# Ledger of designs, part 24: designed miniproteins, single chains

Each design is a single chain, and the fold is of that chain. pLDDT is the mean over its residues in the fold that is shown.

## One batch from the design tools (miniprotein)

Design m805
Fold by ESMFold2-Fast:
Structure m805 (fold): chain A 80 residues (1-80)
Amino acid sequence: ELEKKREEFQERYREEGEELEARDPSDPEVQERARRLYKEYLKEIYGVTEEELEELERLAENKEYEKGRELVEKIKAKAK
């Protein structure tokens, strides 16, 4: 159940999420922490594998945003 997983994740990382939202989004530390939190979200909520995370990172580094979006949609569809 995705809804329950999202609720549990939000509760566990609520303080960190709120802190990041209150800080300067251009700060490299904020960006790094947000990226880490997003990876944890994908792993916990959608069951993303390490291989899928590495591929998403590779696509982002290469600025292949359209392919990255396609991969995210496939991951979400698999989670059902």
Scores: mean pLDDT 74

Design m806
Fold by ESMFold2-Fast:
Structure m806 (fold): chain A 88 residues (1-88)
Amino acid sequence: MKAKGEKVGKGAELAAKGAIIGSKDPTVATGLALRAIGAEVNSLFGTESLEEAAREAKRAGEEAVKNSETEEGKKLAEEGIKLAREGE
């Protein structure tokens, strides 16, 4: 369980980085990053179910990929989705 929570947390972190690097709009980047960070906190501290945290991290990553204007941002968000899926 702890190892899965760490994967979800890492996935959320990568999704947040992807959103920040990929988005040219700082407001959109900040919103997506805060959402991903929320999922990371929930996965690490167990305040929500791990499955809910994984789902939110995956959603944040998918939105970051969709709004990404850079290959680096898109790559990080896609890796975040992969890790969140493995943490389910």
Scores: mean pLDDT 68

Design m807
Fold by ESMFold2-Fast:
Structure m807 (fold): chain A 67 residues (1-67)
Amino acid sequence: GGSEAGKYAVGAAAAGNGPEAARYGGLAAQFSSEGDGKKAVEYAELAGKAGGPLAKYYAQQASEFAS
């Protein structure tokens, strides 16, 4: 599920500002690699909230591809 969502979750992690955005992005990438696209998207959204506008953009892309 959600290989495209996983790619954008990793993008959210890379674009994140500060330690919390990086942490949530890392969790999104981990769940993506485990095949849990739903959890990957959930953590990408958290990274977006913590990381500012660019991380938020990538988190939104992850959510679209998971839908």
Scores: mean pLDDT 62

Design m808
Fold by ESMFold2-Fast:
Formats: sequence, C-alpha cells, structure tokens
Structure m808 (fold): chain A 86 residues (1-86)
Amino acid sequence: SAAEKEKLKKEMEELIKRMEEEGKEALELFPEVQPLVDRVLKQTREYAQAVLKSSSEGEKMKKVLDEAYRELRRAVGEGYARRLAA
C-alpha cells in the first residue's frame, strides 16, 4: 500500500542517517577503516533502494549489508583492543 511504502521510505532514510553517523564516529577514532565505512554506506544505500522495489530484493541486499557491517564492527573492535593493550 501507499502508506506502507511511505513508512518503509522513512525507515530507510533513518537507517542511512544512522549508518552515516556510525561511520563518522568510526573514522574519527580509526581513520584506517575508511574503505569499510565507504562499503557500509554504499551497501546501505543499495539496500534502501532494493527494499523500496521488493521484499525479495531487500532480503538479498540485507545479507550483503550485514556482511559489510560485520566487517566494519570487527575492525573497530580490533582498533579498541589495540588501544587497550597499549
């Protein structure tokens, strides 16, 4: 429905904003994660577009986004671990 599409659009806009904020925070602490941040932001935008086309396309792109986000979180965690050890 039109109302469901509008709700999904707003949810995707909020997701993009959240990922941009998380990426900015990660880069301020660990500039070396720039390629991983760029990947997450790209995959977030592709996921948002896919969700608005169909649920099946959204599910496929969600897996790609989840993998990119997992890699970023791992790298950030390793960055914190290095600081704690120093």
Scores: mean pLDDT 87

Design m809
Fold by ESMFold2-Fast:
Structure m809 (fold): chain A 67 residues (1-67)
Amino acid sequence: SSALLEQLLNQALGRGLKTEGLKLLHDGEKLGEEITRTVSREKGDAVRQKAQDQAAALLAQGDALES
């Protein structure tokens, strides 16, 4: 049925968004540490904050699709 296919697609997309959000948190923390070390603390903090904000949005969207 079309409803079952949509549910399966939403679950797959939801899992993908959560995976991408968690990856963004990890990569953003690593990049933020590197930028703090090589450029400045303020720019490193900005990178981490941006990654956290974007990851939170992706995780929330993923949760909504899997609900």
Scores: mean pLDDT 89

Design m810
Fold by ESMFold2-Fast:
Structure m810 (fold): chain A 78 residues (1-78)
Amino acid sequence: MEKIEKILEEILRIGEEAGKGEEVRELIEKLKEAIENKDLEKISETLQKIAQLFKDDPEALERVTELIQELALEILKS
């Protein structure tokens, strides 16, 4: 759990730097709910939506995609 929270904090920080902090925060809350409910479909959809927010910012997209991959791996291990 601690590692998942740390990754989510880093994604939120990147979102805030890109001026999308509120949208990222909303998606993180939805993601946390999906993880609690073990809803793999909603987890996948929410991660895709987070990445989509950065589609026009290649540097932010690369950073966020790496964090999403690390996050997905941690969720699968749990």
Scores: mean pLDDT 82

Design m811
Fold by ESMFold2-Fast:
Structure m811 (fold): chain A 78 residues (1-78)
Amino acid sequence: MAQREREAERALIEYARRRDWEGMIETIAELLEIPKSELEAERERRRSRGISDQEFFDFIVETAENPEELRKLAEALR
């Protein structure tokens, strides 16, 4: 569990550095164990409110640093 989460965090940091939002979405979907479509729907909702992709993915990376907050986010997106 912890090793898988650390690998996902490392991948998220690398994709964020490259601004590879598709790579981030796929990694986050696997980490949260939710469908990619749910993340894409949330991204669209945030974009419609003026939140940039950069801000959204920064929030996800910060949330991934706390397993309990990550779990809450997964529950909210299901």
Scores: mean pLDDT 72

Design m812
Fold by ESMFold2-Fast:
Structure m812 (fold): chain A 74 residues (1-74)
Amino acid sequence: SLEEVEARIRALRLPEDPAEARRLLGELYRESGLSPEQFARLLHRLLDARNKAILHDLVGGVSVAQLAAFLAGF
């Protein structure tokens, strides 16, 4: 459900390792059943500052458009 996806994002603790962070995000995205834009909007809204910093390093930015492009690659 959307509530379960939001709860998982709020509880998310991204690993510092880029490969593991990418893997975990990819699994959550695929399990969500959401479009890249929908999931990107949730990440943008719900991730804390620590997770956003890791995501910025992984993706090159944390705008909804950049996150959606990254997620579309899964």
Scores: mean pLDDT 86

Design m813
Fold by ESMFold2-Fast:
Structure m813 (fold): chain A 84 residues (1-84)
Amino acid sequence: MSPEERREIILLGARAGVLRIQATVAIKYDASVEELEKLLKRIKEQLEAAKAAVEKYPDNEEARQTVKDLEEVIKRIEEEIERK
């Protein structure tokens, strides 16, 4: 694993982690559908970045885990919107 790959994947994971925390807080405090939809858009944009990282670094397990984590968060937000 190159130093550049390590740096890119750490930053990707950090960005995904922040969005996951924001999603948890939004759901816990009963955020509006509009707020959840705005957050969903941002998470979907980050998911595309994570998928690009998996294509660039196919052997990187952390990048693949970030894709799975973001897909799970998307599903949770979509379920929360549907319940409102």
Scores: mean pLDDT 86

Design m814
Fold by ESMFold2-Fast:
Structure m814 (fold): chain A 100 residues (1-100)
Amino acid sequence: ALSREEVVAKWAEGLRANLEEAEATIAALREAAADPANSPELRALYARAAAHLEEVLKGIKEGKSVEELTPHILALLAALREIQKLENGLDSVPVDPALQ
C-alpha cells in the first residue's frame, strides 16, 4: 500500500499536471460557497475548501515542496469529506416519488 506521503505527493502531482482543472475547481467551490440554496454551514465548508486549494495551487506555482503543502492538502481533503457528509444528509427530503 502507498504511504500517506506518497498519496499526498501523487495528488499534488495530479494538480501540477492539470492546473486549468484545479482553477476551474476553485471557481466551482467559490460558486457553491455563494449559493443561497446551500446551508450556511455548507457554504462555509466550500469557502474553506476553495481557500486551501488556492494556497496549494499558489504553492505549486511558486515551487514549494509537497511537505510545505501537506497541511493545506490535508485541510482541503477534510473539508471535502465534511461537504460530502452534509450533502448526503440534505438529499434525505427531496420530492421522493417512492420511499426507499
Scores: mean pLDDT 72

Design m815
Fold by ESMFold2-Fast:
Structure m815 (fold): chain A 81 residues (1-81)
Amino acid sequence: SLEELKEELERLLDEYHAVYAAAARARMRAAGVPEAEIDARLAEMDRELQRAKEYIRTLSEEEVRELTEALRRELERLRAA
């Protein structure tokens, strides 16, 4: 169903966000950014993730399938690096 396709896309987006946020935290710590500032930046990224999920609700089945494929390829690329 379209709902199942949207759930899969949201799951992949959560996975992407987790990898991205972990890498961002590591980079900021290496750069000497204070922990409070890192936490504030990551909270902002989480709010952006929630807005992206709201956008997914407006998508057609075709758009969801295309984005799911693109996001899977991007995740594979990040995991391989």
Scores: mean pLDDT 87

Design m816
Fold by ESMFold2-Fast:
Structure m816 (fold): chain A 83 residues (1-83)
Amino acid sequence: MMEKKREELKRKYEEALKLAKEGIGVEEILKRAREAAEKKDIEEAVFVQGIVYEMKKLGYLSDEDVEKIAEEIKPLAEEYAKK
């Protein structure tokens, strides 16, 4: 079980690094965040937040870009948090 979860986290991290290195940046992540919000896909929204966090750490996203992406998924996050 632990190995399975570690492998999934590693895959997520590697995807975040790949997206950052490819320079698809704000536009592609914004599109992905918007699609997650439209479909109310909470798992995808969480994954997008993870990618944004890693890309911000790597210096590939500005604070403004992070806020713009967060705004797209904020309605879904608020609906989920309301319980």
Scores: mean pLDDT 68

Design m817
Fold by ESMFold2-Fast:
Structure m817 (fold): chain A 62 residues (1-62)
Amino acid sequence: SMAEQLALSLALAAAAALRKAVEKIGVPDRYTVERLDDSTVQVTAENEKGTVVVTETSPLFR
């Protein structure tokens, strides 16, 4: 279904954003995920090293 495809698309974008955040500051103590549009998510990750914001578009729509 379209809903399943959208959910998978957003999950992949969120996973990619979180991976990039981990590459920048290491394992986050907390993070938030915000949906900006149908295929784009923004992850804000925080730990002792600081705060990083990563925006990713789903690979399925690039």
Scores: mean pLDDT 80

Design m818
Fold by ESMFold2-Fast:
Structure m818 (fold): chain A 90 residues (1-90)
Amino acid sequence: AEVETEEAEETEGTEVTVKVTYKADSGEVFEEEVGATPVALGAKAGKEVTQTRYLQMSPTTWVKVKLTAKYDKEKGKVVVTAEGEAIDVS
C-alpha cells in the first residue's frame, strides 16, 4: 500500500487543500482532499504550523495526515506539505 500527498501553496483569496492518494496493494486507488486553510493562515504570522488529520480512504483503511505550513521565502508565500501514513482497521 502507498500513500501520496501533493504540496499546496497559498493563493490569493482561495481555500488551501492538500490532495491525498491511497494506493492499495490490490491496485485500487482512493483519492481525497484535506482542508489546510487554517494552518496556512496561521503560518502567515511567520511561525511554522502543524496539524494532524485523519481521513477514511476505504472501509478498512484510514490515513493519518500530518500537515505542515511554512512561509517559503523564495516563493513569497506559505507552502503546505503533508505526510501520510496508512492505518488499517480490522
Scores: mean pLDDT 75

Design m819
Fold by ESMFold2-Fast:
Structure m819 (fold): chain A 65 residues (1-65)
Amino acid sequence: HMEELRELAKRMGLDDETIERLEELYQSGSPEARRRALALFTAHVLDRIGEEIEKEINERKKKLE
């Protein structure tokens, strides 16, 4: 479960240190707190992926100039 999240987050650009912090918070909370932490984590990861994609597009566009 959490190991898969760690792998995904790492691929999505989050480092192990940040993931460890989230894991601790995720495990220490109630099931509802874990769910909320996971939802916020997912939203942040998606935002970061969007930023990375936008950067790549902008860099390609810049080189075409």
Scores: mean pLDDT 69

Design m820
Fold by ESMFold2-Fast:
Structure m820 (fold): chain A 74 residues (1-74)
Amino acid sequence: MKKELLEKAEELKEEAKKILEEMKEFVKRGEEDAKRYPELRSFFERLIKKTEEEAKKKAKELEEEAERLRKEAE
């Protein structure tokens, strides 16, 4: 039972890492697009910021859930 909670916590941490990696790739693309299309720069900057905030929030929630499961395993 406790071992299953620890395994689940590890899975959630891996999902959080994937979300942050996807965010990093999206930010890089958005920065390239903002450089290529200066007239749309404000649009891409807002889109990047929103994506970063949403991804960081989701990753934080997954990390908090993983921590909760680890504490329950104790």
Scores: mean pLDDT 82

Design m821
Fold by ESMFold2-Fast:
Structure m821 (fold): chain A 68 residues (1-68)
Amino acid sequence: MDAEAAIEDIARRALRPDGTVNADDALRLLVSHGLSESTAQAIIDRVVRPDGTVDVVELMGLVEEVTA
């Protein structure tokens, strides 16, 4: 998986003005960039907030950790 390309695609398609993305949008885009659904779900479950959003910086850090 290309972590940089995945994060750029998420930021381009799903980034909200407050620097968050919807968990469902992030999950779908991570899977589209080659993460298994189970791995993508595990990442999202770790960073998702009670309102269903994910901070993009936290998401980027975990994606880079998994793909390194």
Scores: mean pLDDT 78

Design m822
Fold by ESMFold2-Fast:
Structure m822 (fold): chain A 72 residues (1-72)
Amino acid sequence: SPFDKIDALMDEIDRKAAELEAQGDIKKAIELESLLGLIRMGKWIAEKTNESDEEIQALYDKLAKQAAEILA
């Protein structure tokens, strides 16, 4: 489901934040951890409001783009 994609993205961001912190890129690590908090809240809202698969996919696409921009 689109929620499975969001869960996978959250796991990837958490791992990448830890990797960046280990490399000394604390600024990017903080930006990713902040995004992770926003993703958790967005997922919770989508679950509580019974968002459609299309709406959840759009949320995933937006969040994945934001993660990619931080990592660039």
Scores: mean pLDDT 87

Design m823
Fold by ESMFold2-Fast:
Formats: C-alpha cells, structure tokens, sequence
Structure m823 (fold): chain A 87 residues (1-87)
C-alpha cells in the first residue's frame, strides 16, 4: 500500500517525514511518497540543492530506503518528491 503526503513548509516536511516513518514501522504502508516545497534564498542555492540531490538520489537509513527527486526548480523554490520504502 502506498500513502501520499504533502508539505508546504520545512516544518511540515519534517513532521510528515516523521509520520511516514511511523506508518512504515507500524506496517500501515509499504511505500510512502512525500512531496515538499522548500523555499531557497536564490537561484545559486537552488542549483546547489539540485546538484546535491542528483549526486545522492538514494540512501538507506534505519531499515528504510529514501529516494529523492526534484520535480520543479524556480529561482526561489524547490519542489521535491521523497519516496520512503521499507528495505
């Protein structure tokens, strides 16, 4: 079962990520897709964040696999999709 979550702020993103981890731990979902909007101060910071995601699109931590993808990038915002799956 896949659960989709959205966040519009950094605080919401952190809260939804914690919620995602709890749902995976409880066996309520096998996969969670989290979409977040992250404000960024300028286009250079956006480019650096995009490059960082491209360099490390996936990571394994605490028995979960994390995959990050940039959906949209503007001069002031990044729209990210984070997929969390149980390993």
Amino acid sequence: MTIELEAETQEELDEKLKEAQEKLRAGEADKIVLKGVIPVPDAAAVAEAVAAVAAQPSASLGGHRYEARVLEATDTELVLELTVTKE
Scores: mean pLDDT 74

Design m824
Fold by ESMFold2-Fast:
Structure m824 (fold): chain A 60 residues (1-60)
Amino acid sequence: PLLDLAADAGLTPREMAAVVLHDVHGYTHEEIGRVLGVSEHTSKSHVVSARRKLGDAAYL
């Protein structure tokens, strides 16, 4: 499950939320920023950080 994978990979709740919203649900970084209460740039950083922590895993 994504939650178990995220916990094992050391993702923060915001990194997990941002990568799921972007990669699974297709939200833009602007929309994710509004949903999570962060800037568009912060949303991009969260997605990049989440992908890095997950490595080359094709789970998302």
Scores: mean pLDDT 72

Design m825
Fold by ESMFold2-Fast:
Structure m825 (fold): chain A 81 residues (1-81)
Amino acid sequence: SLLEEAVKEAKAAVDRAEAKYPGLMTPEQRKQAIVNRAANIMLQKEIEERRAAGEPLPSVKEAIDMAKKYRKEAEKLVEKE
C-alpha cells in the first residue's frame, strides 16, 4: 500500500539520520519521527494527486484532520514491526 511504502521511506530516512548522528534519538523519539514523516509523505501525495486531477486542495482544517488519520494508521504499522 502507499502507506506501507511511506513508512518504509520514512524509516530509511530516519535510519540514515541515526547512522550519521548516533544517539540522536531515543527509541520512542525514533518511532515518532518515522510516524510523523510517513504521515507527511501521505499528506503531500494526496495534495499532489488533487492538484493533478484539478480538484480543490484541502483546507487547513482538512489537512490537519488528514495528517492525524495518517499518523494513527502509520503508528499501527510501526507497532507491528
Scores: mean pLDDT 82

Design m826
Fold by ESMFold2-Fast:
Structure m826 (fold): chain A 86 residues (1-86)
Amino acid sequence: MEELRKELEELIEELRKLAEELREKAAQSTDPAVRRRLLLMAQLLEHEVEELEELLKNNASPEEIRKAIEGARKLIEWVREEAARL
C-alpha cells in the first residue's frame, strides 16, 4: 500500500508540473485558439489532481488507487500527445 500511495503522490506532482508547463506555454502563445486549448488541458490536469488528492485523503482502497494511477498515466500521455500537435 505504501508503494501505491508513493506512486500516486509522484503522479500528482507530475500532473501539477505538466499543468504549470501548459499554462506557461499558453501565456507565451499569440494564437487565441492554441491558448484556449492549452488552458483547457491544464484545467483537466488540475481537476485530476483534486480527485487523486481526495482518494489519498479518504483512504481509498488499493484497487481504487491502482485504477486512478492507470487513468492518470493515460491522461498524461494523451495531454502530451495533444500539446505536441499544437
Scores: mean pLDDT 86

Design m827
Fold by ESMFold2-Fast:
Structure m827 (fold): chain A 64 residues (1-64)
Amino acid sequence: GVEEAKKRVDEVMSKLSPVDQEVVRERMRNPGASLHEIASSLGLSVSTVSRSLTKFGRLLAELD
């Protein structure tokens, strides 16, 4: 359910660096944004955004 998804996301977020958390929050705020648009919005490189989202996805999928 939505509550279980929220708890899982909150747990994963606590394991992320502050920069990775900002990237994930920006993606959730604007789910249609490209990696380039998120990078430009946050003043980060596309590679940093890609790595942050990959780490989030891996932790969420329990592959880490």
Scores: mean pLDDT 78

Design m828
Fold by ESMFold2-Fast:
Structure m828 (fold): chain A 60 residues (1-60)
Amino acid sequence: MEAFEQAVRDRADALGLSEEEKREAIATARAWARAFKVPFSDGLIDLALDVVLIDRQARS
């Protein structure tokens, strides 16, 4: 669990996301993993980060 959170944070840092956006991505990944009973994976992390990036773009 902690390792996936660190992976999200590292990728978010590479994308220039804020601490709040990182927390949003982590929360989204956790919510989806629990709701759909899927494992934490690079694909799930990428999808969670995409949600945050779409939200950021929509606010622009």
Scores: mean pLDDT 78

Design m829
Fold by ESMFold2-Fast:
Order: C-alpha cells, then structure tokens, then sequence
Structure m829 (fold): chain A 56 residues (1-56)
C-alpha cells in the first residue's frame, strides 16, 4: 500500500542519515587522531553513538 511504501521510504531515509553521521564522525575522528587526540576521541564517541542507533 501507499502507507507501507511511505513508511519504508521514511525508515530508509532515517537509516541513510544515521549511516552518513557515524561515517562522517568516524572520518573526523581519524583525521584528528594524529593532531588533536582529545578532539578525535570526542568525534569517535559521536560516531559510536550514531552507529549504535543505526544498528538498533
């Protein structure tokens, strides 16, 4: 049904947003690990949080 299709599209959009966020923060963490390890850790925490949401 149309309602089922819209629900599926919304869930897929939400999944893609979470995927983009955890990968983005992971890249930021990796980038800063060599120059600002504390900032790298903060971005790693955010990446981990979004990855957990993606997998839940």
Amino acid sequence: SLSSLLSSLQKERERQNLLNLYKGYQSASDYFNGTDPELGKEYQKKSDEYRELYNS
Scores: mean pLDDT 85

Design m830
Fold by ESMFold2-Fast:
Structure m830 (fold): chain A 77 residues (1-77)
Amino acid sequence: RQARLDAFLARIKGQYENMARGNYLKAKESKDPEEAKKLEEKGKYYLYLTSDEGSSVAEEDARFALDAAERHAAEAA
């Protein structure tokens, strides 16, 4: 189970990194300084979730994802 949990954690952190990058790119391309600032703050939050300091949130999400996948596997062929 731990190996599968680690795999889900890595996947979730990868998704957060992609979300952070996407928001930073949108901020860079935005012509509205206020909108760009909001997008940068959102990107910073997702990047924080991939760090050791924010990892508890990612670990919780990984545990719920694993539990959901196990339930799905038990009921779906």
Scores: mean pLDDT 76

Design m831
Fold by ESMFold2-Fast:
Structure m831 (fold): chain A 86 residues (1-86)
Amino acid sequence: KEEFEKLKYEAKEVIERTRRILPHLTPEQRARAEKLITDAENILSQPESEEKMKKLKEVIDELRRIHQESGERLAAERNAAAKAAS
């Protein structure tokens, strides 16, 4: 199923990117991200089904949300640090 192959590719990309930012996440965000990565990997190891596709999409969306929250937080911290140093 073409949609599932696309979701699998997106999931692998999001997982890799999330693993790269794990050291920069808050403890709460890191725990949430690690759980979501595990959930995604478990779904990817199971047979394809419409239910699994839906679940995988939800996990991908949550991982992207963590990525966005992390980016916004890091940008705010960077701006605060630059202002304090100035």
Scores: mean pLDDT 77

Design m832
Fold by ESMFold2-Fast:
Structure m832 (fold): chain A 98 residues (1-98)
Amino acid sequence: SEELRRAITRGYERAVREHPPVTDKEEQIRLLEKAIELLEKALPYLNSPDPEVQRRAAELVGEALGLAHIANPELAKYLDLSPEEMLQAIREALEKLK
């Protein structure tokens, strides 16, 4: 949906705007862990019958993607992944960083 795409974009842009680039490994780990937390919390609500709940969940997905890209710019290559596939990609990136 166009509204959900806009909500994801807003969340992403907000995360990128509010967070400086990170070069510290510990901070990269924290951002990836936060991205995982946000995605896990958002996923159950992406199919909500309430449009406002669904929109808020989409914004959380966008925020998670933004944080993940700040922590690991290579994850930007996976922008077209589903939220579930992106969650898995972020988990794999976190494991490699540890």
Scores: mean pLDDT 80

Design m833
Fold by ESMFold2-Fast:
Structure m833 (fold): chain A 97 residues (1-97)
Amino acid sequence: MAEVEANIRAVLERHLDIVVELNPDAPEEDIEAARASIEPLAREIAANLDAELEKEKDPLEIEALRALRDGDVARLYELAYQQTKNPVWKAAAEREK
């Protein structure tokens, strides 16, 4: 539980860092509000993750939920590349390795 919550929090923090890098003119107060929301959001996701994983039947979604549970950011980006074919996700996955 605590480990899964920590992994999800790390993924959300990493995602926010990328969003901030892509939006350098974003207001600092909006960034701070987003960071403050990560802990309660990670807790909510962690609480529902096992139930979502049990009912999910799509193999790609199952892999995505497992990668999120494990904090495997590189795998999450690889799966995004497989779905979208957008090279941005492939580059992001390589950076996380």
Scores: mean pLDDT 74

Design m834
Fold by ESMFold2-Fast:
Structure m834 (fold): chain A 77 residues (1-77)
Amino acid sequence: TSLVEQAYAHLDRVAAQARTASAAELEALAEEVREWMKRLTRQAKELNLDPIQLTSLQLRGIGLITELDLRARQLAA
């Protein structure tokens, strides 16, 4: 529960940074979230996280990556 709350807070901070980010910064943030998601998936297997909360967190992360990648491409064009 606490770990999940910290993970959501992390994603919220990345989303906040993205609001004023350049295309290159958005690409870097998307890559950071991708690496963080890989670690989250591994950690979830070791910590027996609530499957519903884990799935919601994973979907939030994937959605953020998609948004960051799309915005980076549009700003670079």
Scores: mean pLDDT 82

Design m835
Fold by ESMFold2-Fast:
Structure m835 (fold): chain A 92 residues (1-92)
Amino acid sequence: MEKAREEALERAYNSEEEEQARILAEMATGPAYQEVLRGASAEEIEAAYREGLREAGRALKERYPELPEEKLEELVRRAEEMYRRALAEEAA
């Protein structure tokens, strides 16, 4: 349980920027997927994903306080962009 989250944060910290954003996106996907399973609206699913990203970013900063705030914001923005692209692809 806790180990999987710890491993994800460690991988994010030690990865290239693109992989860091992807790992954060994957961490946020779990909560969003739970909303899908309960039949949530598109708005609720998107809100869950955004909350997941916020929590993942917070956890990463708490584990690695030396990580610059600017870099954390950039990683979150990249993860949000990945979600937007996935939605656009699904709409095609």
Scores: mean pLDDT 71

Design m836
Fold by ESMFold2-Fast:
Structure m836 (fold): chain A 66 residues (1-66)
Amino acid sequence: SRVEKAIAELDAKKSNEEMIAAIPGVVKKYKLNTEERSKLAEHLSKKGVPQKEIVKAGKEAAKLMS
């Protein structure tokens, strides 16, 4: 699925910092809908990405997709 491809691309990043920076672009690249973005956010939380960074990246992704 698109969300699985997005997760795989983010998981390939060398650090949490690089992964966080790539979130908005990956969401736009795979055209993730609200449900898919929710699943991605859950995965990132389980990988130790702080909630504040997930929220910030989600807002940036929404701006790129509008």
Scores: mean pLDDT 81

Design m837
Fold by ESMFold2-Fast:
Structure m837 (fold): chain A 77 residues (1-77)
Amino acid sequence: MEQLLNQLTEAVKAEQVDEVKKLLERLDVPVEDAVLVLQGKGVTSQDPTVEEGLVALEKAALSLSEEKRQRLIEALS
């Protein structure tokens, strides 16, 4: 679990869209919820794995420029 969360953070920072999609799928994070988090909207989950994934994604998104964040949103949509 911790390894996957760290990999997600690194993939987001490196703009590795395919790896981000793969890691979201492995963490069972709905793509729609991931997009909302990247847009700065609050999303929570009762599933601990999904919640940890959403938190990691939100933290990683704060390190992105607005330009890179928008590109990731479009790629995930």
Scores: mean pLDDT 78

Design m838
Fold by ESMFold2-Fast:
Structure m838 (fold): chain A 70 residues (1-70)
Amino acid sequence: MRYTLLLEFPVSEYNAVLEVLAEYADIIVSVEEVAPGRLLVTVEADRSTVEALIAAIREAAPRVRITELP
């Protein structure tokens, strides 16, 4: 299934977020930088894999805010 996530984080956490996204590159459909510290990430995977990605991002970037878009 396809999910769209809005990631908001301080620019200092940018590299940490990108490293996690690189580990999950196989499920990533697109990544768009809409503003510094704001990424729109579209993924295609099962729900458990998306939840693992969200958990990995939160672990690597403790100040990240993740919003799942409809």
Scores: mean pLDDT 86

Design m839
Fold by ESMFold2-Fast:
Structure m839 (fold): chain A 91 residues (1-91)
Amino acid sequence: DKNVLIVALGGPEARKKAEELEKQLREKGYRVSILDGRTTPLETLKKAIESADEIIIVYDPSDPEAVKRAQELIELAKKVNPKAKITLIPV
């Protein structure tokens, strides 16, 4: 029973990929949450990160702001939840 957080960073393609991953992981019996990495308050992101077994960051590598935010979230996750598996998925 694995708790997976998916953070979407970027436009519609990042959101679509996050939703596809959510469906696949839920079919496998995992508990899945999706948050928008740009519009979700940092405190809410931090709490979700603290409780996750795996954090999947879906991002547009052609968007410098998405890349910067992904790096910030990776550093935050390593600080507040160093045991969580972090996966990066470019779209």
Scores: mean pLDDT 86

Design m840
Fold by ESMFold2-Fast:
Structure m840 (fold): chain A 77 residues (1-77)
Amino acid sequence: MKELEVEVEGASPEELLVAEIARKEAEELLQKGELTPEEAAKMIEDALRQFAPEKEVEAEAEVEGDKVKIRVRLRPR
């Protein structure tokens, strides 16, 4: 079973909450085989961009054995 971990830099508490909600949704879809790790990263990136359009959002997916790790960075524009 693949676990989805998300690490977020430069986020407010509200943005961390959005990232966690998106992570749970992406993890469920990833476990069902409906998403790739790259698509999961895009889902989290898109959710944060919709919530904080004034920030630059970058997300990258890494696969480490049975674990998918997504690193997200938010920066002021």
Scores: mean pLDDT 80

Design m841
Fold by ESMFold2-Fast:
Structure m841 (fold): chain A 67 residues (1-67)
Amino acid sequence: GPMAAALQAEADRLRARGEALIKQGRALMDQGSAQKDLKTIMRGIGMVLRGIGDIFQADMLQEQAAA
């Protein structure tokens, strides 16, 4: 139904964003480490944490869509 389709679409969007944020965050942490730039390392950590949160939320929405 329309509600299940909307939940699935949101889950797919959050999963893709979360995976991209984790990849980008890890790259920023590596860059910051190479440059000895603590602010860049901290930004990378923040992006990884946000990405993990997005994937967790996507998994919860996916279960609701499948019900």
Scores: mean pLDDT 88

